# Ledger of designs, part 44: designed miniproteins, single chains, continued (4)

Each design is a single chain, and the fold is of that chain. pLDDT is the mean over its residues in the fold that is shown.

## One batch from the design tools (miniprotein)

Design m13511
Fold by ESMFold2-Fast:
Structure m13511 (fold): chain A 83 residues (1-83)
Amino acid sequence: KINEIIKKIEDEIKKLAEELKPVGLARYQAWQARVEKEKADSPEAAKRIEEREFDKLAIEYMINPDNEELKKKVEEYLAKRLA
């Protein structure tokens, strides 16, 4: 019951964020697709590409801090790097 309400609210927030920050979201999705393609060919090469692309995305997020998708992805990457 409560989880369904939370899910509905999250869905609405996510849709609004997509409408307001389409450029950032589009760049993030394009980067993610490229990394997934490289991972299929070589995990080691994919890791190096992912690290370089994340540095770029981190800079982009610092310029546009309201982008929730970029924020989440940068934070996930930093958590992995610091672990």
Scores: mean pLDDT 64

Design m13512
Fold by ESMFold2-Fast:
Structure m13512 (fold): chain A 80 residues (1-80)
Amino acid sequence: SEELREIAKELRELAKDPNATIEQAKEALERAAKLLEEQGLLSAAEALREIIEELPNMSKEEVLEELERVALGLEGLIER
């Protein structure tokens, strides 16, 4: 999916941006979860929603690491 590839790229760019905010990360992850739901990837969407709920309990470094992991996961789904 081109849409999944676009979101994965956005998440990677946020993870590398030292000025990225947790709010921007949350918005990008929420868009990714919605897109996964629309594509019928419900288990992956639920996993992202759990990450979103944990964001307030994470440091900025932990949030950026999660963005990279999510981007890699989405890229793996695209290659299937």
Scores: mean pLDDT 80

Design m13513
Fold by ESMFold2-Fast:
Structure m13513 (fold): chain A 91 residues (1-91)
Amino acid sequence: MLPEEILLLIKKVKNSKNEKEKLENLAKLILYYFNPGLTLSEEEKKEITDFILKELSKFPEEAKKELIEIIKSLDAPEETKEKAIKFIESL
């Protein structure tokens, strides 16, 4: 079963009213996924990454660049941001 904070972030992505809000919530979900205090099973990792890929596929390719800029602007540890950016660049 996914962690409560991940479920809340997934709900926020799904219920986002516009493109900007959805990208901001996706950025927060990706950063939380790479939180060093978070331990996830391989099944949970697959469920989260499949959700991110499905939601991101609804956007044009340029949205990846915008998502990276949002991640850079958020208050998070630099190592967590680097992991998140590499993940997005690998998609």
Scores: mean pLDDT 84

Design m13514
Fold by ESMFold2-Fast:
Structure m13514 (fold): chain A 72 residues (1-72)
Amino acid sequence: GERVKALVDEIHRLRTEAENLRKEADQLLADAKAKGVDPETFAEIEKYAENLRKRADELEAQADALDQQIGS
């Protein structure tokens, strides 16, 4: 009971964190475009956004592994 609940809670935490990182990346790019930042600044923001998305992918992979452990 307790162990399964802890894993479910961790899966939800990881998926929520991943979603928040993707939303942050999307918002940063949208804000930069709306403000008309210079191309050099935009390129730096794109790199930061890509790093956020990579982190989100890693968290989703961890969540998927845990989900398979309790669902199989």
Scores: mean pLDDT 86

Design m13515
Fold by ESMFold2-Fast:
Structure m13515 (fold): chain A 111 residues (1-111)
Amino acid sequence: KEKVIEEIEKLYEEAKKKIDEAAKKGDVDAILEAFDEFGKGVLDLLKKAGASEDDIKKFQLELEISRGMVLLSIAVSRVAGDSDKEVAERGAETAKKELERLVKLAKEILE
């Protein structure tokens, strides 16, 4: 239980670093890749920890919703005429906020 939480926190810190680096480069694809890597990693950890099928489905649904929110923030920024760097910064802000929500959900599932 405690070891799984530590691994989730490690994935979260790693994803935030990758997202911040991608944002500096204006690379929205790299932001999405870091988000997807985080989601897959947490999902794999929850399964290994013996989370219920219902909890796994709940996490998958919230992961899809969070990913959609990141895509929406990128799309809105682009339509507004923001620069590639500004679009990536907006996407990164939304991605980090959504990662924090997913970490809280994963910790709740493990309790």
Scores: mean pLDDT 89

Design m13516
Fold by ESMFold2-Fast:
Structure m13516 (fold): chain A 65 residues (1-65)
Amino acid sequence: ERERAIAQAAMELILIGEGVRGKVEWVGDTFVATLEGPEEQIRAAEERIREVAASRGFKVEVRRV
């Protein structure tokens, strides 16, 4: 529970830091990150989000608007 909350907060902070609009949701057993913004910022955010999820043992799906 704590690790999931920390991972979600870290991913949400990545969105803010990269200047990407979006949200991070827990759906079933997977984080779903929905991103909107410039392509370069989305790529940077996606890379960091995947790193956080992988390092903490969570699945993540990245969706673009």
Scores: mean pLDDT 84

Design m13517
Fold by ESMFold2-Fast:
Structure m13517 (fold): chain A 82 residues (1-82)
Amino acid sequence: GELDKAMLLAAADVFERYGWHEAAEYLRKAAEAALTDPEKALEYEELGLKEFRKAYLEDPEKAREALAEALARKRAIAEAAA
């Protein structure tokens, strides 16, 4: 529900700050669809992850840093919702 949307938006914000605009945009579209069209949300999330995979292959250290930051932010959201 709203928690999934918040987590997708948190990951999108991190990827945007790292310069991965297409990955961020797909995750934002996934977040928008998450409450009304779960199948479309999953498709957008998969497209966002595909774009992120390209970034990971080009700079694995930068990608790992972004993943750690996104995971920390998602965990903070989950803890606040508990």
Scores: mean pLDDT 83

Design m13518
Fold by ESMFold2-Fast:
Structure m13518 (fold): chain A 110 residues (1-110)
Amino acid sequence: MKPFMTLDEVEERLDRALKEKDAETLISIIEEVIEQLKNNPDVPDEEILAYASLIAKTVRKALEEGLISLEEAIEILEKVKELFKERFDKNTAEQVIESIDSLIEDLKAK
């Protein structure tokens, strides 16, 4: 079992992976964060939103820098979308899902 990563620790690790152009480590950190949030039902909604926002920002930057493919970026965003469907009530999840779907559509259009 890996220890719970704080938002600050995740941000530092993702920033380092981006700087080092380490796509494998970047994707691994994101997958670990999503798994961590799924396995900890007591994490507040506001923290889940903060982690999701950081992941979306990092994915966009990694794609813009050519570190990950469009397919990999979309796969990560779909996993975040599934996390929201599982954790949030239908109305709250719908709003966040629409935001993620809009981002995916924008990325595909470029």
Scores: mean pLDDT 78

Design m13519
Fold by ESMFold2-Fast:
Structure m13519 (fold): chain A 70 residues (1-70)
Amino acid sequence: EKAREKAIEILEAMLTNSVEEVDEKYRELAEEAKEVIEELDEWIKKNADKLDLSTPMEEVFRKLIEKIKE
C-alpha cells in the first residue's frame, strides 16, 4: 500500500498545483507511484461512462482518492 499512499500524496499535491512549484521530493513520489497512476488511468477508462465529462478534474481526482483509500 506504500505506492497507493504516495499516489494519494501526488494527487493531493496536483489539486493544489504544488507539484510544479515545490520540491523534487514530490517528483520522486510521482516516479514511485507510476504503477498506481497507471491503475487509476485504467480505472478511468473502464468507468468513463460513470464520469460526468463536465465535472472538473479536481472532483474526479477527489473521487479517485476516496476510491484508493478503500
Scores: mean pLDDT 55

Design m13520
Fold by ESMFold2-Fast:
Structure m13520 (fold): chain A 72 residues (1-72)
Amino acid sequence: RVERSVRTAEAAAEDVIAYGREVGYAAGIADLEAMIQLARQEAAESPEAREGNEAVIRVFERARAELRAAQA
């Protein structure tokens, strides 16, 4: 379900944001970029999971934007 995937992604994004704030924004951003790439690959290879993966990508993109704003 999209809702379950989004909830899991939100929890993962919060963990990466906390990690980025503690250890370094660049490291957190790199982790989120890797997660986005993986979700994009999953969406391309599995049309049935596309909507769920697109929602997950949006969650990670927002987290990445938050860390980028904090870095600036």
Scores: mean pLDDT 80

Design m13521
Fold by ESMFold2-Fast:
Structure m13521 (fold): chain A 81 residues (1-81)
Amino acid sequence: SMEEYREKARELILEAARFGAATGVPVELRRVALYLSNELGISEETALRIVREEAERLIREGVVRRARNPITGEEGIVEAP
C-alpha cells in the first residue's frame, strides 16, 4: 500500500540523514529514491515523489534538514542538530 511505501521511505530517509550527519556529506533525495525503487520494485519517478513528500514531513517535524552536498552541489538531507 502507499502507506507502507511511505513508512519505508521514512526509514530510508532517517538512515540517510544519520549517515549524512556522521560523514558531513548530505544525502541526495534521488539516491534515497533509487534505494526505495530497487527495494519495492516501483519506478524511480514514483519513489522520488514518495521520498520528497516524506522528507518534507520530516523537515517540518524538525528531525531532518536540507543541506547542499559540497561535492555535487545538489540538495540533500542531514539529521537536524
Scores: mean pLDDT 85

Design m13522
Fold by ESMFold2-Fast:
Structure m13522 (fold): chain A 80 residues (1-80)
Amino acid sequence: SPADQLAALEAEKKKLDAEIAALKKQIAAETDPVKKAVLGARLTVLESEKNILEKAIEALKKGDTKSKYAKLALQTLKDK
């Protein structure tokens, strides 16, 4: 159901928020500029995933089950 899909995406966002927080802490502690750049690139990917999740959650809250963001986020969640 859309409510079950919404709950699943909100749970995934909570996990992603925790991963982003942990990665930001790791970046702050990293002194090697090459490793810091690699971690920064990973952070950019995770923040992009978070943006898609937030758009998917808002679409589902509005009842828009046909949103490209909702489809992408739900497919990504199934692939995990």
Scores: mean pLDDT 84

Design m13523
Fold by ESMFold2-Fast:
Structure m13523 (fold): chain A 55 residues (1-55)
Amino acid sequence: SNEDALRALEEAERLLAAGDAGGAVTAAGHSIKYSTDEAIRERAEELRREALARV
């Protein structure tokens, strides 16, 4: 659901800001999986790409 996707996206942002790139990749992946909203999915895909660049 989009609520689960938003929670996962917020967690991914928090983890990336804390320096946990691996955790951010996982959380962003969950956001993509749960999202049915294109804007949420695009933001999660962007964040996952940023996190992967830091692993």
Scores: mean pLDDT 84

Design m13524
Fold by ESMFold2-Fast:
Structure m13524 (fold): chain A 72 residues (1-72)
Amino acid sequence: KKLSPEQKEELRRFLIEEFGLTEEQADALIALAERGADSSQLAAYATLEFGVELTQEQSKALAELLKKLGLD
């Protein structure tokens, strides 16, 4: 599922502000989420590819945002 420009900006801002990702890293995760990656898969990708480990609280917040945006 493709996000609207507004939804993509909301998710990008969240990833940058909450996880400290670069804009390029955030866009990579957004592309995976649009292809059906869930919050656990996105968290694993961030750890393996970017060296960013999400806390349990951050992982929950990501899952809630993805659900709000119509992603699973």
Scores: mean pLDDT 82

Design m13525
Fold by ESMFold2-Fast:
Structure m13525 (fold): chain A 95 residues (1-95)
Amino acid sequence: KEKEIEEEIKKLEKEIFEKLKELAKKSNREDEFEEIKKEFREELKKIKEEFGPEITLLVLKGLLEGEESLSDEELEKLEEAEKKLEEKEKKKAAL
């Protein structure tokens, strides 16, 4: 199951990068694409390390297909992950 999730993540990531590349070409922002791609990969790595591959898959699916592609349960999982991130940021800011 986990291996299938990782394969789906790679597939969705590739599709997102293809869409971003096309948007960059249409907007005359092709030079920004490599920077956007790098930032996107770094953010996904952080999400995967913090919340695991399931939440990473839901983030990618929501970005590529829209929030309406996610079930109410999947949206709740994303909201819980966001709340955990906010709590960690607050604790770091207090130090």
Scores: mean pLDDT 73

Design m13526
Fold by ESMFold2-Fast:
Structure m13526 (fold): chain A 71 residues (1-71)
Amino acid sequence: MPEVTPVELEETEIGLTFSGNLVLVRVGDRIELLQSKAKTYKEIEEGVKKHYASRGIDPAEVEVLHIFPAA
């Protein structure tokens, strides 16, 4: 019989479905969670920095801490 491989999900993926990556970002002294459909780390990083730059935040103060890949 075909065995069902147990699904190893990220901490919040069980019962949740996201159509894009979740990105944990440090912005100065704050931590924020963003959603991104970008396929590469570089594109996610560039998108995050552009997003915060448009809000008047120096890109040097923005750091991508972790990416939770799309399920």
Scores: mean pLDDT 65

Design m13527
Fold by ESMFold2-Fast:
Structure m13527 (fold): chain A 74 residues (1-74)
Amino acid sequence: MLPQVERFVKNLIKAVEAGDEEAARQALNQILALATPSQLKEAVIPLLEQAKKEVPQAAELAEKLIQEAKAHLE
């Protein structure tokens, strides 16, 4: 994965854990612009699902982002 994409993934998970929807959406949009479908399916979505399990209070935000990422996999 490109270093830029790895940085955006770290920013995404941090924003989700903090409940910062605006920062999370910004990071996801950057990832969607740069990542391949396989990177989304095999790395980004599993990391969001893990964050959802680890931070139950952020589960709703994480689920919204997972569904948005899945819509791009088609």
Scores: mean pLDDT 79

Design m13528
Fold by ESMFold2-Fast:
Structure m13528 (fold): chain A 73 residues (1-73)
Amino acid sequence: SLAEKGMRAAAEGNAKEAVDYFVKSGGATLDAALGIARAAYEGGPLSGGFVAQMGYKAGDVTKEAAEEALAAG
C-alpha cells in the first residue's frame, strides 16, 4: 500500500518520498506530512517539537515513520 511505501521511505530517511506517499494515502494531514519532512530533512533543536505541533498524532503510522526518519536523518 501507499502507507507502507511511505513508512519504508521514512525508515530509509527519504522524507520527501515518505511525505508524498502519506499525502496520497490519506494517512497524514498535509501539515503533519510537511512537519515530518522538515524535521527529518533540516534536523535541529526544534525538529521534534515541530513534528509534534504539526500533528504527529494524525496517525500512528505517520508518527512512527516520522520518528524512524528523524532517527535516520
Scores: mean pLDDT 51

Design m13529
Fold by ESMFold2-Fast:
Structure m13529 (fold): chain A 98 residues (1-98)
Amino acid sequence: SEEERRHEELALRSLVHIISIGGSAYVLERMAARSTDPALRAELNAKVSEVNSYIESARKQIREAVAQRDIQRLEQVLADLQSQIDSIARIEQAVLAS
C-alpha cells in the first residue's frame, strides 16, 4: 500500500541519517584527539558524548515508531537528525577555520 511504502521509505531514510550522524561524531572525535587546546578538546569531547547519547535515543525512537507504524514520529525523528547533522557540520567548519 501507499502507507506501507511511505513507512518503509521513512524507516530507510532514518537509517541513512543515523549512519551520517555517526560519521560526523567520528570526525569530531578525531578533531578532539588532534587538538592541542585543552579547552577545545574538552568542548569537542562533550559534544561527541552528547551526540552519541542522542544517537542511542534516536535509534530507540526509530525502532518504536517502526513497530507502531508511526509515520509522524518517524518524520519528527528525521527532522531532529537533520538538525543535529547541520549543527555538527557548523562546528566542524568553525574548527577548520581556526
Scores: mean pLDDT 84

Design m13530
Fold by ESMFold2-Fast:
Structure m13530 (fold): chain A 65 residues (1-65)
Amino acid sequence: SMRQMDAQEMAQVRAAFRQIAADAGISFTDQQITDIIRNTLAGKETDDRYVAMVGRAIVAVQRAR
């Protein structure tokens, strides 16, 4: 279903973001990762570095499809 695919994509974006953050030496909780992704997609994230990391995570997931 569409909701099932959206949940899978969100899980993949969270995993990619976690890896990108770890490679940058940044530690986040799973809740912080979820909040950063949601805030970025809603245009509410003010940290340009976090916005860039979310964008890179989305591109990584799209390229793996």
Scores: mean pLDDT 78

Design m13531
Fold by ESMFold2-Fast:
Structure m13531 (fold): chain A 81 residues (1-81)
Amino acid sequence: SAMIEEALAALEEERRRLLAEGREEQARMVDEVAKYIREHEDDPEVRRLAEMLLRSHRAGDREALLMAVGHLHALQLEREA
């Protein structure tokens, strides 16, 4: 999916930026979320959050992007419990 590919590219860009800022724990969370999206790309809830993430990235809203990452991470943890 082109949308999923763009969302994953946005996450890789943000991961590199977080590492450059010394925010290693957040960079690790972004990497885990990117893997979760890749493994569950056909899941409607994952797709919805990935679309929100991509819209935030396109708008230059880093806070909203990281909030969407947090929601995806929470979803992953909930489903692994």
Scores: mean pLDDT 88

Design m13532
Fold by ESMFold2-Fast:
Structure m13532 (fold): chain A 81 residues (1-81)
Amino acid sequence: LSEKIRKAIEKGLERAKEKIKKGEYVSDEEAREMLKRAREAGDEGTAALIERALEFKNREAITVVVEVAKELLKLKEELEK
């Protein structure tokens, strides 16, 4: 489990780094949609991180948190099968 979580976080971070380097930031709209998905999935921790990043209005933080959240939610869906 820890190994799968670590790989999910690493994959999300690499995608976020690539997006930031290219100036392809995650929008507030995309972040709000991911926040809704996290809440619906019962992932309160991921939801709280996205909500906090949105409050700070920091584009880099929003991009990092959303890309990591995508991988963590995907992993959670796979583990609940």
Scores: mean pLDDT 80

Design m13533
Fold by ESMFold2-Fast:
Structure m13533 (fold): chain A 72 residues (1-72)
Amino acid sequence: MSPALDADSLREHLLALQREVARRVKERTGVELPVSDVETEITSVGPDGTVTVRSVGTADGVTVEIDASFRP
């Protein structure tokens, strides 16, 4: 059975990941990337409710990618 995901908890985890990507892009390029320009994708959901997410931000030819797994 797929567990019910708490949408607010999931959204907060995704937003935190997007902010971290944007921060790393700024540190590497000096460009402030809006969090809305950070692509975030759920790559898998496990039977125990573990969510794996990939977040990617690109600015000035530099790509920052963070993969994270969490249980919301």
Scores: mean pLDDT 76

Design m13534
Fold by ESMFold2-Fast:
Structure m13534 (fold): chain A 89 residues (1-89)
Amino acid sequence: GMEKKAVEEAKKLLKELKEALKNGDDQKATESMLKLAKLVLKFPKNEEVRKIAEEAIKLIDSIPNPSFELQIAEGMLRIALGVADLILK
């Protein structure tokens, strides 16, 4: 189903984010975060997609000096999760 594909895409994006962070590829990390934000907005009721997005935020929070670009992408993902929370009410 579409929900299963969304979860698999979210897992792929989280893996790509982890790889990009290990390689110091802030641009690719930012792209992964933004794609994950879009996925959260498309599937706001999917708890697994939301948990993966929360894990992505925790990964960025673990970085001592994140780039401004990465901080903006994290902010956008946090906004997407906030919108999803409003839809779940």
Scores: mean pLDDT 86

Design m13535
Fold by ESMFold2-Fast:
Structure m13535 (fold): chain A 60 residues (1-60)
Amino acid sequence: SAAEIQAMIDANEADIKRLEEKIAELKASGDSPENQLKILVYTLVKGSSRYVAELLRKKL
């Protein structure tokens, strides 16, 4: 249903916001190789979640 799709979009947007917060936190904590790898992984996951949200919006 449209309501279920909207709930999935809202959940993805909440996840994106949390990932943005974590990326900002890591950027503030320093530029270690470990932090750079974590930033890369979170950025890729965020991109994937954004793409899924866009596909879901097209079904509304």
Scores: mean pLDDT 85

Design m13536
Fold by ESMFold2-Fast:
Structure m13536 (fold): chain A 76 residues (1-76)
Amino acid sequence: TDTIKSLTAPADEEGARRLAEFVREEKPDEATVAGLYDDGTVRLETTKTPEETEEVLRRLAADPRVRSLTVTAVTK
């Protein structure tokens, strides 16, 4: 059975840092990063490594239109 865990944080430097720590602790087989935009749009990106996840988190947190970030970690 797949184990699924998620964490949500504000789209700022502290939030992105907290989510990156979560991914490093969980060591998932894959992660999905969801960014909630100020117009209500949600963008999803799937990542396979902690490095990819941190890059996506950094990019989305730097976008002034993004309000919150959610990481969903999947371990198979």
Scores: mean pLDDT 83

Design m13537
Fold by ESMFold2-Fast:
Structure m13537 (fold): chain A 82 residues (1-82)
Amino acid sequence: SHLEKAIEHLQKAIEALEKKRDVNEALRHMIEARRYLLKGGRHDLAQKVADAIRRAMQSSKEEAGELLLKASREAIEQLRAE
């Protein structure tokens, strides 16, 4: 259930980036996804999401969007591979 909520927030981050071009909304969803990844025992993915958030905050808006989109997609792929 925690990992399902993490996937939901990662999907909402992708939608914010692709449909709304809203980096701030994507960041909020990725912070929530990280919280659920930690609760679900996926410390590896939580760290990757945290690293992507940190890099995005130091990047241009365009680069931030690309970094967050890539990290969200990769995290969903790894969660679905189980």
Scores: mean pLDDT 88

Design m13538
Fold by ESMFold2-Fast:
Structure m13538 (fold): chain A 61 residues (1-61)
Amino acid sequence: MSPLERVQALLAEIRATTDVARALALSAEITRILLAASPEEQEAIFPVVAEAARIVQELEA
């Protein structure tokens, strides 16, 4: 499974949860995958990181 596929799966899980603590943990895992990815993969993953952060902020509101 590619890093992009993994972060997309985690993003889907963030979208399915109403638990802020779980969403934060999933967002942290997405960031961990981003930092371990190649530069080309990081460019593809960056929009997923931004979307995860947006959803977490919405859940905190």
Scores: mean pLDDT 83

Design m13539
Fold by ESMFold2-Fast:
Structure m13539 (fold): chain A 72 residues (1-72)
Amino acid sequence: MKGREEALRYVEEAERLWAERPTLSGGVSVGIALLGLGVGIATGDYEFGAEIAERGLEGVRRAVRDPSAPPL
């Protein structure tokens, strides 16, 4: 399915990165990645779902780079 493998990879990477440093903002971003996968499943639009999941992953990466992000 188009974009499904990408959405899954983005979710897996987001979860892996968040596990290294659990923060509230990182957790919200993992939720966005999971929402992207869920949107793809619910609508069949995996290209759109993968785009949302990628934004979630980028949020987790940003939280990891921010030393001032409050820990959960």
Scores: mean pLDDT 77

Design m13540
Fold by ESMFold2-Fast:
Structure m13540 (fold): chain A 81 residues (1-81)
Amino acid sequence: SVDEAIKKYNELREKVEKEMKEKGITDPVERRRLLAKAFREFKKNIDEETWKKIVEKLNDPSFTPEELLERIRAELERRLA
């Protein structure tokens, strides 16, 4: 369900933030890499309809799931280039 997916999303975010805190990662580029990787893996295990509802519930409905992931990927690749 959407509520289960939101719970898993929040657990994933907390896990990534805890890992970053434990490793002392405060650099915005490194934080974005870790978040992008984790969300890409999470998105792969969630269907399109459920992902759209997660984005809506998180008050970030300005992007489709594909557009959000593509934007994250493009920004990371641009910064590394």
Scores: mean pLDDT 63

Design m13541
Fold by ESMFold2-Fast:
Structure m13541 (fold): chain A 66 residues (1-66)
Amino acid sequence: MPTPLELLSELLRQAREKRIPGGSPAQKAVVDTALRFHDAVMAGASEDEIRDIVLEGKKRFEELLS
């Protein structure tokens, strides 16, 4: 099972490789996911909660790339 950080790193790598335009809905989804990840870590959320945040963000990102 990948860690939440590994999942976030993979999402960021995919966004970079696909050269997502600045200000696009897809970029917003990636940025929002990274911010939610940071806020959850700072709030002391469980690893499972942080993982769910990244997985939800990845799903939204993939849907926006359809």
Scores: mean pLDDT 81

Design m13542
Fold by ESMFold2-Fast:
Structure m13542 (fold): chain A 65 residues (1-65)
Amino acid sequence: MVVGKIEVNGNQTSTDSVGTGTAPVNMSLEEAIEYAEAIKEDVESLGVKVELKVEGNTVILTVEE
């Protein structure tokens, strides 16, 4: 299940309805990856495993079932 998507375009972020949260605007791909890794660590601290995937300029967080 996808819990969040962070699209890097200097001015826009989006999240799926299942994944709550908003990434900062005007971030680079590297900053988006760092932000996504922080979210991953927070979610994994709750006992859930999360996969991080990068497609072009989009960072995707998926809960591993």
Scores: mean pLDDT 62

Design m13543
Fold by ESMFold2-Fast:
Formats: sequence, structure tokens, C-alpha cells
Structure m13543 (fold): chain A 60 residues (1-60)
Amino acid sequence: MEPSQKQVADLVAAEILYGAGEDPELSEETKKWLSENFGVDTSTLEGQKEAFKKRKEAGI
């Protein structure tokens, strides 16, 4: 499924924070959506980083 505008905004903000060396706090709904669509474990920081990379690759 395509992400909502809120989920896209959350992802962009999180990617900016990761680029600055900060830990983002993603909503549980956004984590679940990333896990379901990219098959990564978003409960971990490493899994969230993988999801951001997959999102960019998918053009979302």
C-alpha cells in the first residue's frame, strides 16, 4: 500500500534526523507500515535505517 501523507512526512523527518546522527521516534503505525511493505524489523534502529533505504529505492 502507498503511505499516507503523514507517513511520508514522518519518514522524511526521520531520514533527516538519521543524517544528522540523531535517533528518530517513528509512530507505531509508520513502523508497522514499513515492516509490512519492506520486510524489515522496524523495532530496531538498524531495521528503520533499512526501511528508509528501501523507501528511497521504491521511489516513495
Scores: mean pLDDT 67

Design m13544
Fold by ESMFold2-Fast:
Structure m13544 (fold): chain A 96 residues (1-96)
Amino acid sequence: REPSSPVLELTRYERTPDGTLVEEWRVLIDGEEVGSVRVTVHPDGRATIEITLKESVSDETREFILEFARRVAESMAAELGVSLRSLEIRLTVLPD
């Protein structure tokens, strides 16, 4: 289909003993790994999104990945039966 479209693959799903959910995703473009996303949702409704991307990734693709990560956080909160109270987003850009 469109060769520049990002693919996100789930690499980790963990429920910790305290009830926290952690999901990690790799980001691929044309079969090359260009970054990762980690989403953590606590049983009290606090969430953190950590995104690491190469600087060659376009702004449009970064916005797409950010929106994807927000939807993942909402889905994880629903799985825990909690409402998101806070969402912290951290973006790290790596040199190519």
Scores: mean pLDDT 84

Design m13545
Fold by ESMFold2-Fast:
Structure m13545 (fold): chain A 80 residues (1-80)
Amino acid sequence: SMSKRQEGVKLSFLGLSYLTEGDLKKAYELYLKAAKLLLESGDYRGAGSAYLLASKVAKELGKEDEAKRLEELSKKLFEK
């Protein structure tokens, strides 16, 4: 069985793969799932990075308010 941290890291890499293929919606979903798993595992830096990547993809999807929310979450996690 994979740990929550290992699964979160794996989903982050999968998100990057979809991003490079141009599947922004799938990349966004995977980065959010990765961030949640990393948060639940206590990896605040990993979660912050995943939320920041989700924020950038949200901006590309035209989700400006969601992008700002995710960026603020990322900043708080990097301060922890």
Scores: mean pLDDT 88

Design m13546
Fold by ESMFold2-Fast:
Structure m13546 (fold): chain A 64 residues (1-64)
Amino acid sequence: SFTTAYQDAMPTLQSLQSERDSLHDEYVSSVSNGSDPSVISDLSSRYNSASDELDSLGTRVADS
């Protein structure tokens, strides 16, 4: 059921949400502080990866 799938996914969901939020904050800070383009690019890539993982997990939970 959705409820069981959601409960089972909760630790991973919370971890991915925290990672995404942390990466977003680091990205915004890096852009504001004029960090190296390579650092900004790396943070952007990691943020997109975390967002994709969250979307995939959300789809799996919804399909339960």
Scores: mean pLDDT 80

